# Ledger of designs, part 4: designed miniproteins, single chains, continued (2)

Each design is a single chain, and the fold is of that chain. pLDDT is the mean over its residues in the fold that is shown.

## One batch from the design tools (miniprotein)

Design m4105
Fold by ESMFold2-Fast:
Structure m4105 (fold): chain A 78 residues (1-78)
Amino acid sequence: MDKEEALERVAKYAEEVKNKTDEQISETARKLAEEDPELVRLALEAIKEGLFKKYSHEVGAVARRIVLEALKIIEEEK
């Protein structure tokens, strides 16, 4: 999986949860950290390159939040 594909997968989750509660967004981040940490790391690389700007402002913001929250979980809990 390349970094653009990884970010696109996270953006799909962001699109689904952008109108949900903060708790549901955090649950999505936790699930990704536990089930697919490699996807999270690749999506982070895409975010560093500004590729989240391809999406709407809201989706891009939620996608960045999901990736950053998931990365913290990976770094703290593995």
Scores: mean pLDDT 80

Design m4106
Fold by ESMFold2-Fast:
Structure m4106 (fold): chain A 98 residues (1-98)
Amino acid sequence: AEQARRDAADAVLGISQEMAELARKAGKPDLAREIEREGQALADSVLAGDFEAAREHYRRLNRLSDELAKAKPEEAQRIANLDTAVALNLVGAEFEAL
């Protein structure tokens, strides 16, 4: 269970960093910083086993991913796949905590 939380947190951080890089390439450095902050907060919540807080940070990250897709529509499918990967890692970690 603890290893599953660490693996999920590491995955969330990596995915958030990839999203932030796409935001920087789109000329949106403020969006990149917000994505990194919410990704870090999500990862920290997962590590703490606080899945209520994790779900709130995921909802914020999901809204930021929608904003990113509007800023970089040529990457919209990739961004959607990254968002889905975050959601799956969160669900997997929460399931292992049961």
Scores: mean pLDDT 88

Design m4107
Fold by ESMFold2-Fast:
Parts: C-alpha cells; structure tokens; sequence
Structure m4107 (fold): chain A 64 residues (1-64)
C-alpha cells in the first residue's frame, strides 16, 4: 500500500483538480478525507478513503 505521505499527496492532487473543475462535491469529499487523516485515522482506513475518493473522481471525469 501507499505511505501516509503518498496518500496525502494524492488526496491534495484530487482536491486541486476538483477545484479547477468546479466539482464542489469532490472538493468537500477530499477535504473530509484530509481531516480524517489529520485526526489520526489508521493507514488501512486512509487507503480505503483514498480508493473511494479516486473512484468518485474518475467517475466525474468520465462525464467531462
């Protein structure tokens, strides 16, 4: 799996892409995931949250 640092980098990338695309739902989801990581979520949970976020982000991008 990814390290905490790699997960944080990827979540931030999704956040920036979603801001550029005016995708407010994904922005809120990415910000929520960042808060879970900052609150001390275990690495396994961080990976699951990133996987869900990436699935949602890819679905939105396919419609554009």
Amino acid sequence: GLSREQILERVKEILEESKKNDDEDTVRAAEWVLRQIEAGAPLERQQRLLDALETHHRAVLKEQ
Scores: mean pLDDT 84

Design m4108
Fold by ESMFold2-Fast:
Structure m4108 (fold): chain A 99 residues (1-99)
Amino acid sequence: QLQQLVQQAIQLVQQALRALEQGDLDRAAELIQEALRTVQQARQVSTDPQHIERLDIAELSLQTALYLVEQAKKGNESSRDLAAQQLQQAIQELQRVLS
């Protein structure tokens, strides 16, 4: 269950990154919100403190990415690159849960 949820979250974040790169900010925000819900579900089924720590860091990165995407929607174009960096960090932390 945990492995499947983390893999699903990684796929959602990768899709969000693609949407962001294509300039589809609304789709990027929706996918980030879905990834957040999936990470929160993974957090609830995790019992390993190291996995919980990685999931908490991924959640923070996704929350920050969502904020930055909303700023980009308001015309702050530089927030798009920062959002992409946060999404990539979330992928790295989620991959560490699987290793």
Scores: mean pLDDT 90

Design m4109
Fold by ESMFold2-Fast:
Structure m4109 (fold): chain A 63 residues (1-63)
Amino acid sequence: GVASAVRTVANTYVSKEDAEKIAQAARDAEHLPREELIQRVSDAATEVGVPAEVARKAVESAL
């Protein structure tokens, strides 16, 4: 799922704890429209130092 894909990519950039925060944002937003899901995951990624574009591509690859 999206959360697993995002966690795997984020672990390359940040600690496992911060990667889990991004994965949690994906789980919390998984029932939202595609655009909103991408936005929320990108916002969470940027807050912990993962580039928004990297997070966006991870979500798109898992959809």
Scores: mean pLDDT 83

Design m4110
Fold by ESMFold2-Fast:
Structure m4110 (fold): chain A 91 residues (1-91)
Amino acid sequence: EKLSTIDPHSPEVKRGEELYQKYCSSCHSLDSTKKLKGPPLTGRNLYRKPDSYLFKVISNGRGFMPAWGDTLSEEERWALAAYIKALYQGK
């Protein structure tokens, strides 16, 4: 689908990294052993989900996770999904 092949050097992935650090890193840690309110997003269960799943979770929120649909543009939410997907394709 839309994110089926992700280039980790793309501008979209770089934008997603910046947005992740600003909005997501307080609850989801990637590069530290710190356990935060959310699980690390490098888990195997997410890389098997369709692209639309990540976009919908970011847009609508889930449980304690806030909805970002009112805060972030559609483009920015897809950039976040692309960044998260890129974490499973490269180290």
Scores: mean pLDDT 63

Design m4111
Fold by ESMFold2-Fast:
Structure m4111 (fold): chain A 58 residues (1-58)
Amino acid sequence: SALEEAYELASQGKGKEAYELVLKAKPSREEIEEALRRAQAERDSAAASVLGEALKTL
């Protein structure tokens, strides 16, 4: 899914590309919130940052 690809991109340091992918895919708020909870649980600050910004935008 686009969220899984964005998560991987953010973890690789490609935060801008990850953010743009999330905005283009337009996932539901619930899908973004679930992915953000996962990033926080895994302590992946890069993924959490990208998903948090996407949630504020959508």
Scores: mean pLDDT 80

Design m4112
Fold by ESMFold2-Fast:
Formats: C-alpha cells, structure tokens, sequence
Structure m4112 (fold): chain A 60 residues (1-60)
C-alpha cells in the first residue's frame, strides 16, 4: 500500500476534510506529523492500517 493510499484511508476514517481525495490525504499527513504516537495508533486501528504505515506517512 502506498503512502498516498494510507493517507487517503486515514482521511476517510477520521473525517478529515479536503476538496479532493489528494487534498484530504495531504491534510491527514500534516495532522499525523504533529500528533503523538498514541493518537497515530488510534488512527491506524480506525483506518485498518498498521502503525508502521501511519509512521511512514507522518515522516513523508
């Protein structure tokens, strides 16, 4: 799964807004970069992705 696909899944699962799927994914990446690991873990579970995948998106 690509970083974009992970970010899109997180945006959809968390209700993160965007005018397009790409904008929503970018907004999700920005939120992930500033939140703690516990919040990232919660979003990983909600989106059905691994914590490792969420961490990769947060670093991108």
Amino acid sequence: MSNREVAERIARAAGIPGRSPEEAAENARKYLSVMDDASRRALARLAGVSLGAVRRVARA
Scores: mean pLDDT 79

Design m4113
Fold by ESMFold2-Fast:
Structure m4113 (fold): chain A 94 residues (1-94)
Amino acid sequence: SLEEFAANLRQMLDGLLPDLPEEAKDLLVEGAVRVREAIAAGASDEEIAAIVRELLARLRQLIPDPGMFRQAASALALALDDPVVRRTIDAELA
């Protein structure tokens, strides 16, 4: 299911954000898989938030355009559909 999740997220990014750099798409998919694995392993809200913040910090380095960064972060929140992830992303985008 992680391979299917990764493939579906990549397809979504290619459709919604075709101009997103390939390395940013790779980072988003890899990072989303890591977050999903942490959630499945019963990681704490603090651990999940820390992984998401690290992912967003790395993503900011690859996407200097703030509009594109916000779109990428929103796509990540939508794909993971997790309240801790959504709250963490919303706080980082404020």
Scores: mean pLDDT 88

Design m4114
Fold by ESMFold2-Fast:
Structure m4114 (fold): chain A 86 residues (1-86)
Amino acid sequence: MTEEQIRLNGLKVAALEYKKLVEEKGLSREEVEEMARRLAEDEEGATEAEAAAYAALLAEKAGLDIEELAEEAEKEIKKKEEEAKK
């Protein structure tokens, strides 16, 4: 894989974790943005989920569509699960 592909795969995972925080925990966009602000001030004590959500928001600010990245990550995981069932 190229470095660009490695970074993109990392962003897909981050986008998926962000989507899980919003959908499974019911966090609002504003709450996730507040977590990102806190992490920008002090990274100490951040959870993996909070760090992933922050990375996803940074990717969106850089012009990437985090919803598409999360959907691609879900499709890749689902595809691997279906392949593993064979």
Scores: mean pLDDT 69

Design m4115
Fold by ESMFold2-Fast:
Structure m4115 (fold): chain A 92 residues (1-92)
Amino acid sequence: MSPVEELKKMHELLEKAEKSSPEEVLELLKEAMETLSRPFFFSLAMSLVVRLMEVDPEAAREIVDLVMSVEDTFTPEEQEVVRAIREKLEQL
């Protein structure tokens, strides 16, 4: 896909996630892992974690766990962001 198509797909997944259960959000992220390049997948996952942190910390933690399962695909800077978010979720 072109970067424009990936951006459009990311927006479609974000809109769908707003109407989805936590289980459905995890399935959407698994599809995103196969469909989106690493930067767009990371951006989508982090946006969903931030949105869910205040309303469903458990769902946010499951997303972080999924992201951590593929952490070797991320940059060291991206890995540090994921770890910081995980630590913050453990305090909630």
Scores: mean pLDDT 77

Design m4116
Fold by ESMFold2-Fast:
Structure m4116 (fold): chain A 62 residues (1-62)
Amino acid sequence: PIPREKFLEIAEKLGISRATAERIYDAIQELQARGGSGSNLSEIARLAGVSRGTVSRLLSGK
């Protein structure tokens, strides 16, 4: 997994706010802790309270 600070750096380069990026990162960690997949975009979006498109952009690095 990408370290938190590197994840936030990628989000900044994509124009995603630090607060939104932190929520997405925490959602990924929560899903992995529950035995789920950290790549389930819909579940990450639901837990983070953001759109699937925002999660997809951040995880694909576009």
Scores: mean pLDDT 76

Design m4117
Fold by ESMFold2-Fast:
Structure m4117 (fold): chain A 91 residues (1-91)
Amino acid sequence: SPLEEEFTRLMQELDALANDPSLSPRQRRILAEAILVMQKAYQKALEQNNVEALERVVELARRIVAAARANASDATLEELLRELRKLLEEL
């Protein structure tokens, strides 16, 4: 599906960023954790056939990639990770 293809691409981008030496060690740890939470949230949404939740996971992934590429603050990345964790808890 187009959504699955986009999610796969975003996960590849986040994995590259999590291994990018130009990012701080703290930012790389936040991104590595975000990947794990996103994969779990995406799997749960798929199991529930919850299209709205799948779209929300992909939208948060887009926001995290955009923030990391824009060299956003640690606080911004931590806030996005918090939103992602909240989404996972709601599933």
Scores: mean pLDDT 88

Design m4118
Fold by ESMFold2-Fast:
Structure m4118 (fold): chain A 69 residues (1-69)
Amino acid sequence: SMIRKEAQEYLKKAKELAEQTGDKTGLGGVKVAQEYLDKGTEEDDEKALRIARQTYGYEKQKLEEQKAK
């Protein structure tokens, strides 16, 4: 339950950033994380959290790169 909530929060943040950057890799990560959440198991929720966190970090870096140009 707590893992699922954290995964949903990171997924929301990752999606917002990926939509802002227009980065297809980040959008792909968001889709994969959502697919894991949709499976509804705790193990899949943990995988979704990992992917959502990784995508969020990646998209933050991409946004900084875009703002520096």
Scores: mean pLDDT 84

Design m4119
Fold by ESMFold2-Fast:
Structure m4119 (fold): chain A 80 residues (1-80)
Amino acid sequence: SLEDELKESKEKAEEAIENKDYEKLFEIINELAEKIEKLASQELRIKAGEILKEMLLEYLETGDLEAAVKKMFEELEKLL
């Protein structure tokens, strides 16, 4: 399910952050975005896209990638 994919992606992202492997973190987020595009309804896909956009904007404004990614997963968990 999309919820199971989100849980797996969150666990992998947390591991990547702990290892300071930000290239892998980017790959995990990109893979999650692709899965959302394929598996989610149009309405959920649009809402998830806005959450992903907000994560990028938060990172660009604060420079805190870890905090931006954590907030993104929290918002996606509420949505899905």
Scores: mean pLDDT 83

Design m4120
Fold by ESMFold2-Fast:
Structure m4120 (fold): chain A 69 residues (1-69)
Amino acid sequence: MPLSAAQQALVELAEARYEKYLKTGDEGFIKSAAYDIAGALSNASEAEKQAVLDAVKSEKVREEASKYL
């Protein structure tokens, strides 16, 4: 399914946080990305949650976000 502009922005933010994690080793960036995704998708349908998670390239961010969804 095509992502909305807001959902695309969430994926881009998550990938940017993951890149910072790769540069710094700070797992706080993984947690921040996961919390941003979970908070934005708290009222979303299961299909919307899955579409955003599937678009996130980072396994670490997907696993962490799934704990909060």
Scores: mean pLDDT 81

Design m4121
Fold by ESMFold2-Fast:
Formats: C-alpha cells, structure tokens, sequence
Structure m4121 (fold): chain A 67 residues (1-67)
C-alpha cells in the first residue's frame, strides 16, 4: 500500500525535502522491497541528490510504513 498524500507531506516536512522527492523515495523503496533488495541510505542519497542523514530518515520511515 502506498503512503497517503498527508503521510508524504509530513515525511517531506520532517526530512526537509520536496513532496516529489519523498514520493520518489517511496517508489525506490517499494521497488527494492518487491525485488527482495536492501536500500542503503548511501544509495538513496546518491539517487535523490540528498544527504545521507536525510536518506537514513527516509529509509527508516518508509520501511516501517511499507513493510
């Protein structure tokens, strides 16, 4: 199940990123979960052009919500 627009807005606000970046992070994490792959914070940071600290917050939040 995807996050709601409200959940994405809160995630974006908490992480200090745009809603579009938060949606892209969700898509990357969902794709990895579907493939049985692990998304590292470093990999997510590189793909989205964000800090590793921000990517760590996103990975933890998205894994808790999507798994």
Amino acid sequence: KRLSDEEIEELAKTAGISKSTAREAERIVLDALAKGEVVSPEQLAERLGISVNTATILVIYLLEKLS
Scores: mean pLDDT 82

Design m4122
Fold by ESMFold2-Fast:
Structure m4122 (fold): chain A 110 residues (1-110)
Amino acid sequence: MEKGEKAGREAERGGTAESAREGGEKGAEAAKEEGTPEKSAEAAGAGARGAARGAIRSGTGEAGRAGAEGASLAELKGEEAAGTKEGSFRASREGGSGATMAGMAAAGGK
């Protein structure tokens, strides 16, 4: 449950683009391990915020970009889990939601 926060703190200590990215990725992995949408979103958010803040504190634009990318990835994973529950208002169209999300992921990734 606290893995995302630890990932964020490690990113802050590293102060490099690599550390920021790793922090975001570990936050995303922590989210995957939770198994519940709400807790997954919390873990991903904590890791993402820590990674982004650590990158900014490094005082370099490159680290900031890497941190933002890591944070976006972690948030995407957490939102995917949480969105399934929030999207229950829209989940009468389960198949359509999956296709739309795949399209957004492709656009955001490239």
Scores: mean pLDDT 49

Design m4123
Fold by ESMFold2-Fast:
Structure m4123 (fold): chain A 100 residues (1-100)
Amino acid sequence: MLSDEEIEKLKEELLKEIEEELKDESLSEVEREALELIKEFLETEDAEGVLKKLEELLEKEKDPLNQRVLRGAMFSVRVLHRMIVERLTEEQIRELLAKE
């Protein structure tokens, strides 16, 4: 399992990668919005709010390539959320059990 330091380092590295990608002026509007929403998730840890925003964008999108970008972003948020929440939840349960 990942340590708190490993989770923080993972978030920092991913945020840095996203910020570098966001500097690419050739990104489509949808690619930029998807990256900004993944960044918002990493900063806020609000998977539910970010996924809702991605789903709303996907419902309005008619281009199959843009739909693929949005679905990819949703998948990334779900995977990252599971890694973060399952680690934090299990550690919190262990700490609660240790206090009994």
Scores: mean pLDDT 76

Design m4124
Fold by ESMFold2-Fast:
Structure m4124 (fold): chain A 76 residues (1-76)
Amino acid sequence: SSSEKEEKKKKLEEEIEEGVEALVEAVAKTLGIPVEEMYEGLKNGKSELEMTPEELEEAKKKREERIKEAEELLRK
């Protein structure tokens, strides 16, 4: 029945989302980045195709700065 297929798909999607959340939290913890900042980046991420060249450059710069800060914290 259609309802059973939809329910199974929703459960599978929920399990995937829960797994992704756990992985994002583990990565954020490893990189020393607040989980909230990781989620904000993912939520507010525009498609690169929808970004202006200036926005792409700024996004890349912020990404590099974030990675550099995280690497410096982990280099201890």
Scores: mean pLDDT 65

Design m4125
Fold by ESMFold2-Fast:
Structure m4125 (fold): chain A 70 residues (1-70)
Amino acid sequence: SDEEELYEILKKEFGEEVAEEVIEQLLKYGDTSLAEQLGVRLVLQGKVELAQRIGELTRRLAKKYWGKEY
């Protein structure tokens, strides 16, 4: 699922605690802010493709559960 893929990417790059926080903020509160900040960090590290994938998954999940677009 998009949720599982997002969780595993975040866990690998930032650790389990950060991955859990992003998923909680996104699914329980419809808040994409932490995922967006982590995407910016990845871009600054040259991991542009990974940042794009996290952004895509985050937007799809926000739209699916909350109908939000950023």
Scores: mean pLDDT 85

Design m4126
Fold by ESMFold2-Fast:
Structure m4126 (fold): chain A 65 residues (1-65)
Amino acid sequence: SEEEIDRAADVLFDRILARVKSVEELKNIIDQLKKVKEFLKNPETKAIIDRVIERLEKYVEELEK
């Protein structure tokens, strides 16, 4: 379900933020996730990764204001 996808994305987003120490590291993670997404076949997993990328990009945008 969409709710399960959003929940999984939120968990991954929080885990990434807990271990990342810089905006440069976040940008590198975003790039790596975009590359990984190209190799994923499962639509649900792709949707989770897309939601994580979107959340991370928005977070970086807010930090750079």
Scores: mean pLDDT 83

Design m4127
Fold by ESMFold2-Fast:
Structure m4127 (fold): chain A 114 residues (1-114)
Amino acid sequence: MVTEFTVRDVETGRVYRVTVEQVSDTLFRATVVNLETGRVFEAGIVRLSDTKFGVFVVDLETGEVGVFLLERVSDTEFRLIDLVTGRVFTLRRVSDTEYELTDAGTSTAPPDAG
């Protein structure tokens, strides 16, 4: 099953289209597209528990890899932690197809993906 939603960076106003494909009960693949620039990222998502997911993101232009922990805080709120830098972001569900991304504390610079 394929699920599509959008993520808006609240600080920059940038909008990303995220398409998630379930590979297995614990493995998901996602494609992230910056709708302004057309820049494409691919992500793998691994379910670690009921509330924790491992996420890796690859920039298809540069080959750079980001590694994140995604934590479900509530039914509508997730925390995204950059495991390399320790930066924390909040993902909030606005509707069934829309999320908002905010930088939650170590840097005001927006992420290029997630």
Scores: mean pLDDT 78

Design m4128
Fold by ESMFold2-Fast:
Structure m4128 (fold): chain A 89 residues (1-89)
Amino acid sequence: SEAVRLLEEALRLAEEFIEAVKKGDVLRAIGLAIRALGLIQEALRLAPDDPKVQQAAELIRQAILYAMQGDFDRARKLLEEARRILAEL
C-alpha cells in the first residue's frame, strides 16, 4: 500500500537521522527529521484506521525522539520493531 511505502521511506530517513545526529551534522539531521515526520503524517492520513500502520508510524516517531535525546540503542530497537511490522503488511 502507499501508506506502507511512505513508512518504509520514513524508516530509512530515520536511520540516516540517527547517523547524522551521532556525527553532529545538525543541519542534515534537521532536514532528515522534517522529511521523515512529513511522510509519517501522510501515511497516517492515507490509512487512518489501520492499527499496524499507526503502530509502525508511532515507533518511527519515537525512534526519532530517542535519537534526539542521544539514546541511539533505544532508537535503533524501535526502528527494527517498525521494520518487522511493515514486513507483515
Scores: mean pLDDT 91

Design m4129
Fold by ESMFold2-Fast:
Structure m4129 (fold): chain A 114 residues (1-114)
Amino acid sequence: SLDLASGVKSINAPAEVHKAINKFILAILNHIENDPSSAKEVKELLDQMIDYIENNTPENKAKLKELIIEMSKKLGMSDEETKKVIDAIFAAPDITASWLAMIRSLIELELKNE
């Protein structure tokens, strides 16, 4: 489960942090709509977010940062936008993980509704 103590700071995250995360999540949704095969990359990002939340080690943080950079590049984000997303995700990892888990669940549900 998500660490509620870490989540307490995320609940009161500044509007700029929420805006950066929301833009990132919307970009991921748009990318999946245009390329459904990218769902695997979203799962890899979610799995690494969960690993970071459960085990906040420098190694897990570095791996998560690399995956965010790779995803942002595929989403066509600028270096400035990528930096804001990285900063926002590390300020509110629980919010980001919850959105990614929801996206994954929606993808799995849609595949069953053929």
Scores: mean pLDDT 74

Design m4130
Fold by ESMFold2-Fast:
Structure m4130 (fold): chain A 108 residues (1-108)
Amino acid sequence: MKIPLSTSAGSVLSSLRSVMEATTEFLRRTTDTDRAVAALQRVVDYLDSVLDDLGSNLSPEQQQAIRELAARYREAAARRDLAAALAVAEEGLATFQRLDDQVRASER
């Protein structure tokens, strides 16, 4: 996916939602704890990258929600608990759906 040089909050949150949807679907299908942990770590790295590169395009509330989610994914990965990892991924997806809906409502 090609990200433009100037990126709106809506574009960032839509991209994050897509990553969360893909990760949650992967976690539902995997029975391999090592693969699940690796997937969560990649998501954490991606969330950290978004905050570093595109955080200024996000509200303080949106930035904090992303930081809290990254911390929860990192903790689930450290515990190597597949059920906990899936629960965190599903809650994260719900959080990004709410944030995406909020941005879309404000653009109407």
Scores: mean pLDDT 74

Design m4131
Fold by ESMFold2-Fast:
Structure m4131 (fold): chain A 65 residues (1-65)
Amino acid sequence: MIDLETLEAMARIAASALGLDAEVEVEGEKVKVYLKEDTPEGHELAERIKEAGKKFGVEVEVYVL
């Protein structure tokens, strides 16, 4: 299974590669994604992270700041 640290690292790399202003953090047994802007690209990234989390049994929460 993928660990939380690996999923966090992959999410950070993906956000950076897309030029998105987003923060990714691990808290307990879940990954939190903070989107600084309400963009379609940010929401698509968040949904992909949620899908990956679902496949590996990791809870993902998304916040728009």
Scores: mean pLDDT 73

Design m4132
Fold by ESMFold2-Fast:
Structure m4132 (fold): chain A 74 residues (1-74)
Amino acid sequence: MSIARLKLDDDHILELVFARSEEEARAYLKSKKIISSSTENLDEVRNGDVFVYENEEEGEYKGKKITAIVFLLD
């Protein structure tokens, strides 16, 4: 799995999640504090699905809301 982050502005961070399978993407997203999603259930992750989570990782983006878009590469 590969993750790319793009800072659009100080409050808007876009994350591109390139996962090799739905299961890999799902496992990654379930590790996050998801605030909102384009799907009703994290078990139904599809290509192009959008998730918003609060980033708890140390660094510049700690405490920021990140918009993640999933791309399935298989």
Scores: mean pLDDT 75

Design m4133
Fold by ESMFold2-Fast:
Structure m4133 (fold): chain A 58 residues (1-58)
Amino acid sequence: SAKEIELTKQKLQMVGDAVDEVLAIRQKTGNEKIYEEKAKEKQKEVKDKVAALNAELS
């Protein structure tokens, strides 16, 4: 459906943005442990947002 296509586009954009943010964090911190922690934090944030978008289909 059109709504599913739109949600898929939003999910892809959110993933792309999160990847860019994590890469920027890696470049700025130079600390691998901090990079891993921030990557996990961003992964959780994206999952929560995706879940919220999916709830619109319910």
Scores: mean pLDDT 78

Design m4134
Fold by ESMFold2-Fast:
Structure m4134 (fold): chain A 81 residues (1-81)
Amino acid sequence: DVKVEVELAEKILEAAERAIKGEISEEEAIEEVERYVSSILGEEYGKAAGDALRAAIRGAKEHPEEYKKLVEEIKKEIEEL
């Protein structure tokens, strides 16, 4: 269901944004996403989502302008769904 996928994407983007802004720790954001995804798709998918988020947060810290643009584009696509 597209709605479940959109909710997952929104939750991941929200956690990533909060971590990048320093509102929560990187580990806290990863734990929230892993728990959420695991509850819906299972533990293996939760771990994969957490690993992806960790890589994304680090990439954003190394290339903040490029990551900001990417996140805005993804958010726009989600809002149009």
Scores: mean pLDDT 73

Design m4135
Fold by ESMFold2-Fast:
Structure m4135 (fold): chain A 120 residues (1-120)
Amino acid sequence: SELERELLARLRELAARRPTSLTHEEARLLVLATALALGLSLKEAQDVLEKYAYDGLSDTLTPEELVRLLSKVLFDTDEVTEERILAIQEFLGLPRTGVLTPENFHELVAGVAERLEERL
């Protein structure tokens, strides 16, 4: 759909900026795109996003918070373990290091964009 293509374009622009921090809004886009890449409908993806949305006092997410959000979408779990990080890296076609740092955020965003494009 047009909305999914616009989402893909926004994620590619975000990845190109090579961010070392993600705002809550940017993380929400990443979660939505991940759900869509898994083959959920736009409505189902929005329902997942609403279920896992956080009204936080922080403007940016930590690597642990980002892993937790992706784990909820991909595996229906709150676990932030090395095994979950490895599984996320495998799903996104990234090197399986078992560690995600802020320096890797751009690779994560690019990986999600690639999975979403394959679905479109």
Scores: mean pLDDT 77

Design m4136
Fold by ESMFold2-Fast:
Structure m4136 (fold): chain A 66 residues (1-66)
Amino acid sequence: MDQETFDLEVDAAVNLIKAAVIIHLSKDPEIQKEARELADEIVANQDDPEVIAKTKERLDELIKKE
């Protein structure tokens, strides 16, 4: 993967996940479900393991994991 493409995909995934986390923090059950589905779809559509790993790391920083 080109470095520019990698950086753009990571930034796009992080921005979408940030939006999903903000929606999740709204505490509206419908919005929380939608936010989680969006985050899962973003991760599932990545072919590059490094992009997946970086995206998960950012998500863990934004939402508490148990």
Scores: mean pLDDT 63

Design m4137
Fold by ESMFold2-Fast:
Structure m4137 (fold): chain A 63 residues (1-63)
Amino acid sequence: GAEAEKALAEAKKEREEGMKLLKEGAEKGDIKLIARGIGLVLRGIGDGLETGIKYGIPLEEAL
C-alpha cells in the first residue's frame, strides 16, 4: 500500500544520498564524508529490510 511504498522510497533515498556522500568523500579524501555516507547506506538498508518484513515484501523489492 501507499505507506509501504513511501517507506521504501525514503529508504532508497537514504541509500542513494549515502552513496553520493561516499563517492564525494572518496574523491576528496574526506573521512568524515565517507563515514556519514556509510552510516546513511546502512540506515537505508535497515529501513528497507524493516519495511519489507513488516509488509511481507520480498527482499529484492525492499532493497
Scores: mean pLDDT 86

Design m4138
Fold by ESMFold2-Fast:
Structure m4138 (fold): chain A 71 residues (1-71)
Amino acid sequence: MKEELLEMARLYEEQASALDKAVQRLSETKAELRKIGNEEEAARLEAQADEYKNLKDTLEKSAKKYMEIAE
């Protein structure tokens, strides 16, 4: 049981890490778009990044719960 909970936590953390990297890339692209004056597209990417941050938060909370139960 403990091993299964730890594996679930690891899986969720891995997914959260992937989302974090996606958010970083979106942030970098947003900065480039702002430099060339494309504020509307930059705002769209910011909204997408916020959505990914929300998903990451949910996954991290799930991972924490599984880790707490495993201890």
Scores: mean pLDDT 82

Design m4139
Fold by ESMFold2-Fast:
Structure m4139 (fold): chain A 97 residues (1-97)
Amino acid sequence: LSEEEKAEKAVEFLNNTLDSLKDGAKDSKDEKIKEALEKAADIVESLIPAAKEDPLEALQKLVDQLKEMAEKSEDEEVKLKLLALADAVESARDEIE
């Protein structure tokens, strides 16, 4: 992949992830899960401009931030959802690399 194609794929992945997180937050009946998904969505949205410049670094920062959120969470279901999302982001990064 060219650097432009890597950036395009990373931005597309982040936009799809953002939409999924926003929908998940709206559909969640658990306030703790809703808040975690909304916070994750905010992080994803904030990294979209960075992904246009450095796609692999932006995706790695997202993985790191999601893992940190999971570690700080006292709720087991929130922790599992954030770790699953981090794994999905890491897989996307590996595919683009």
Scores: mean pLDDT 86

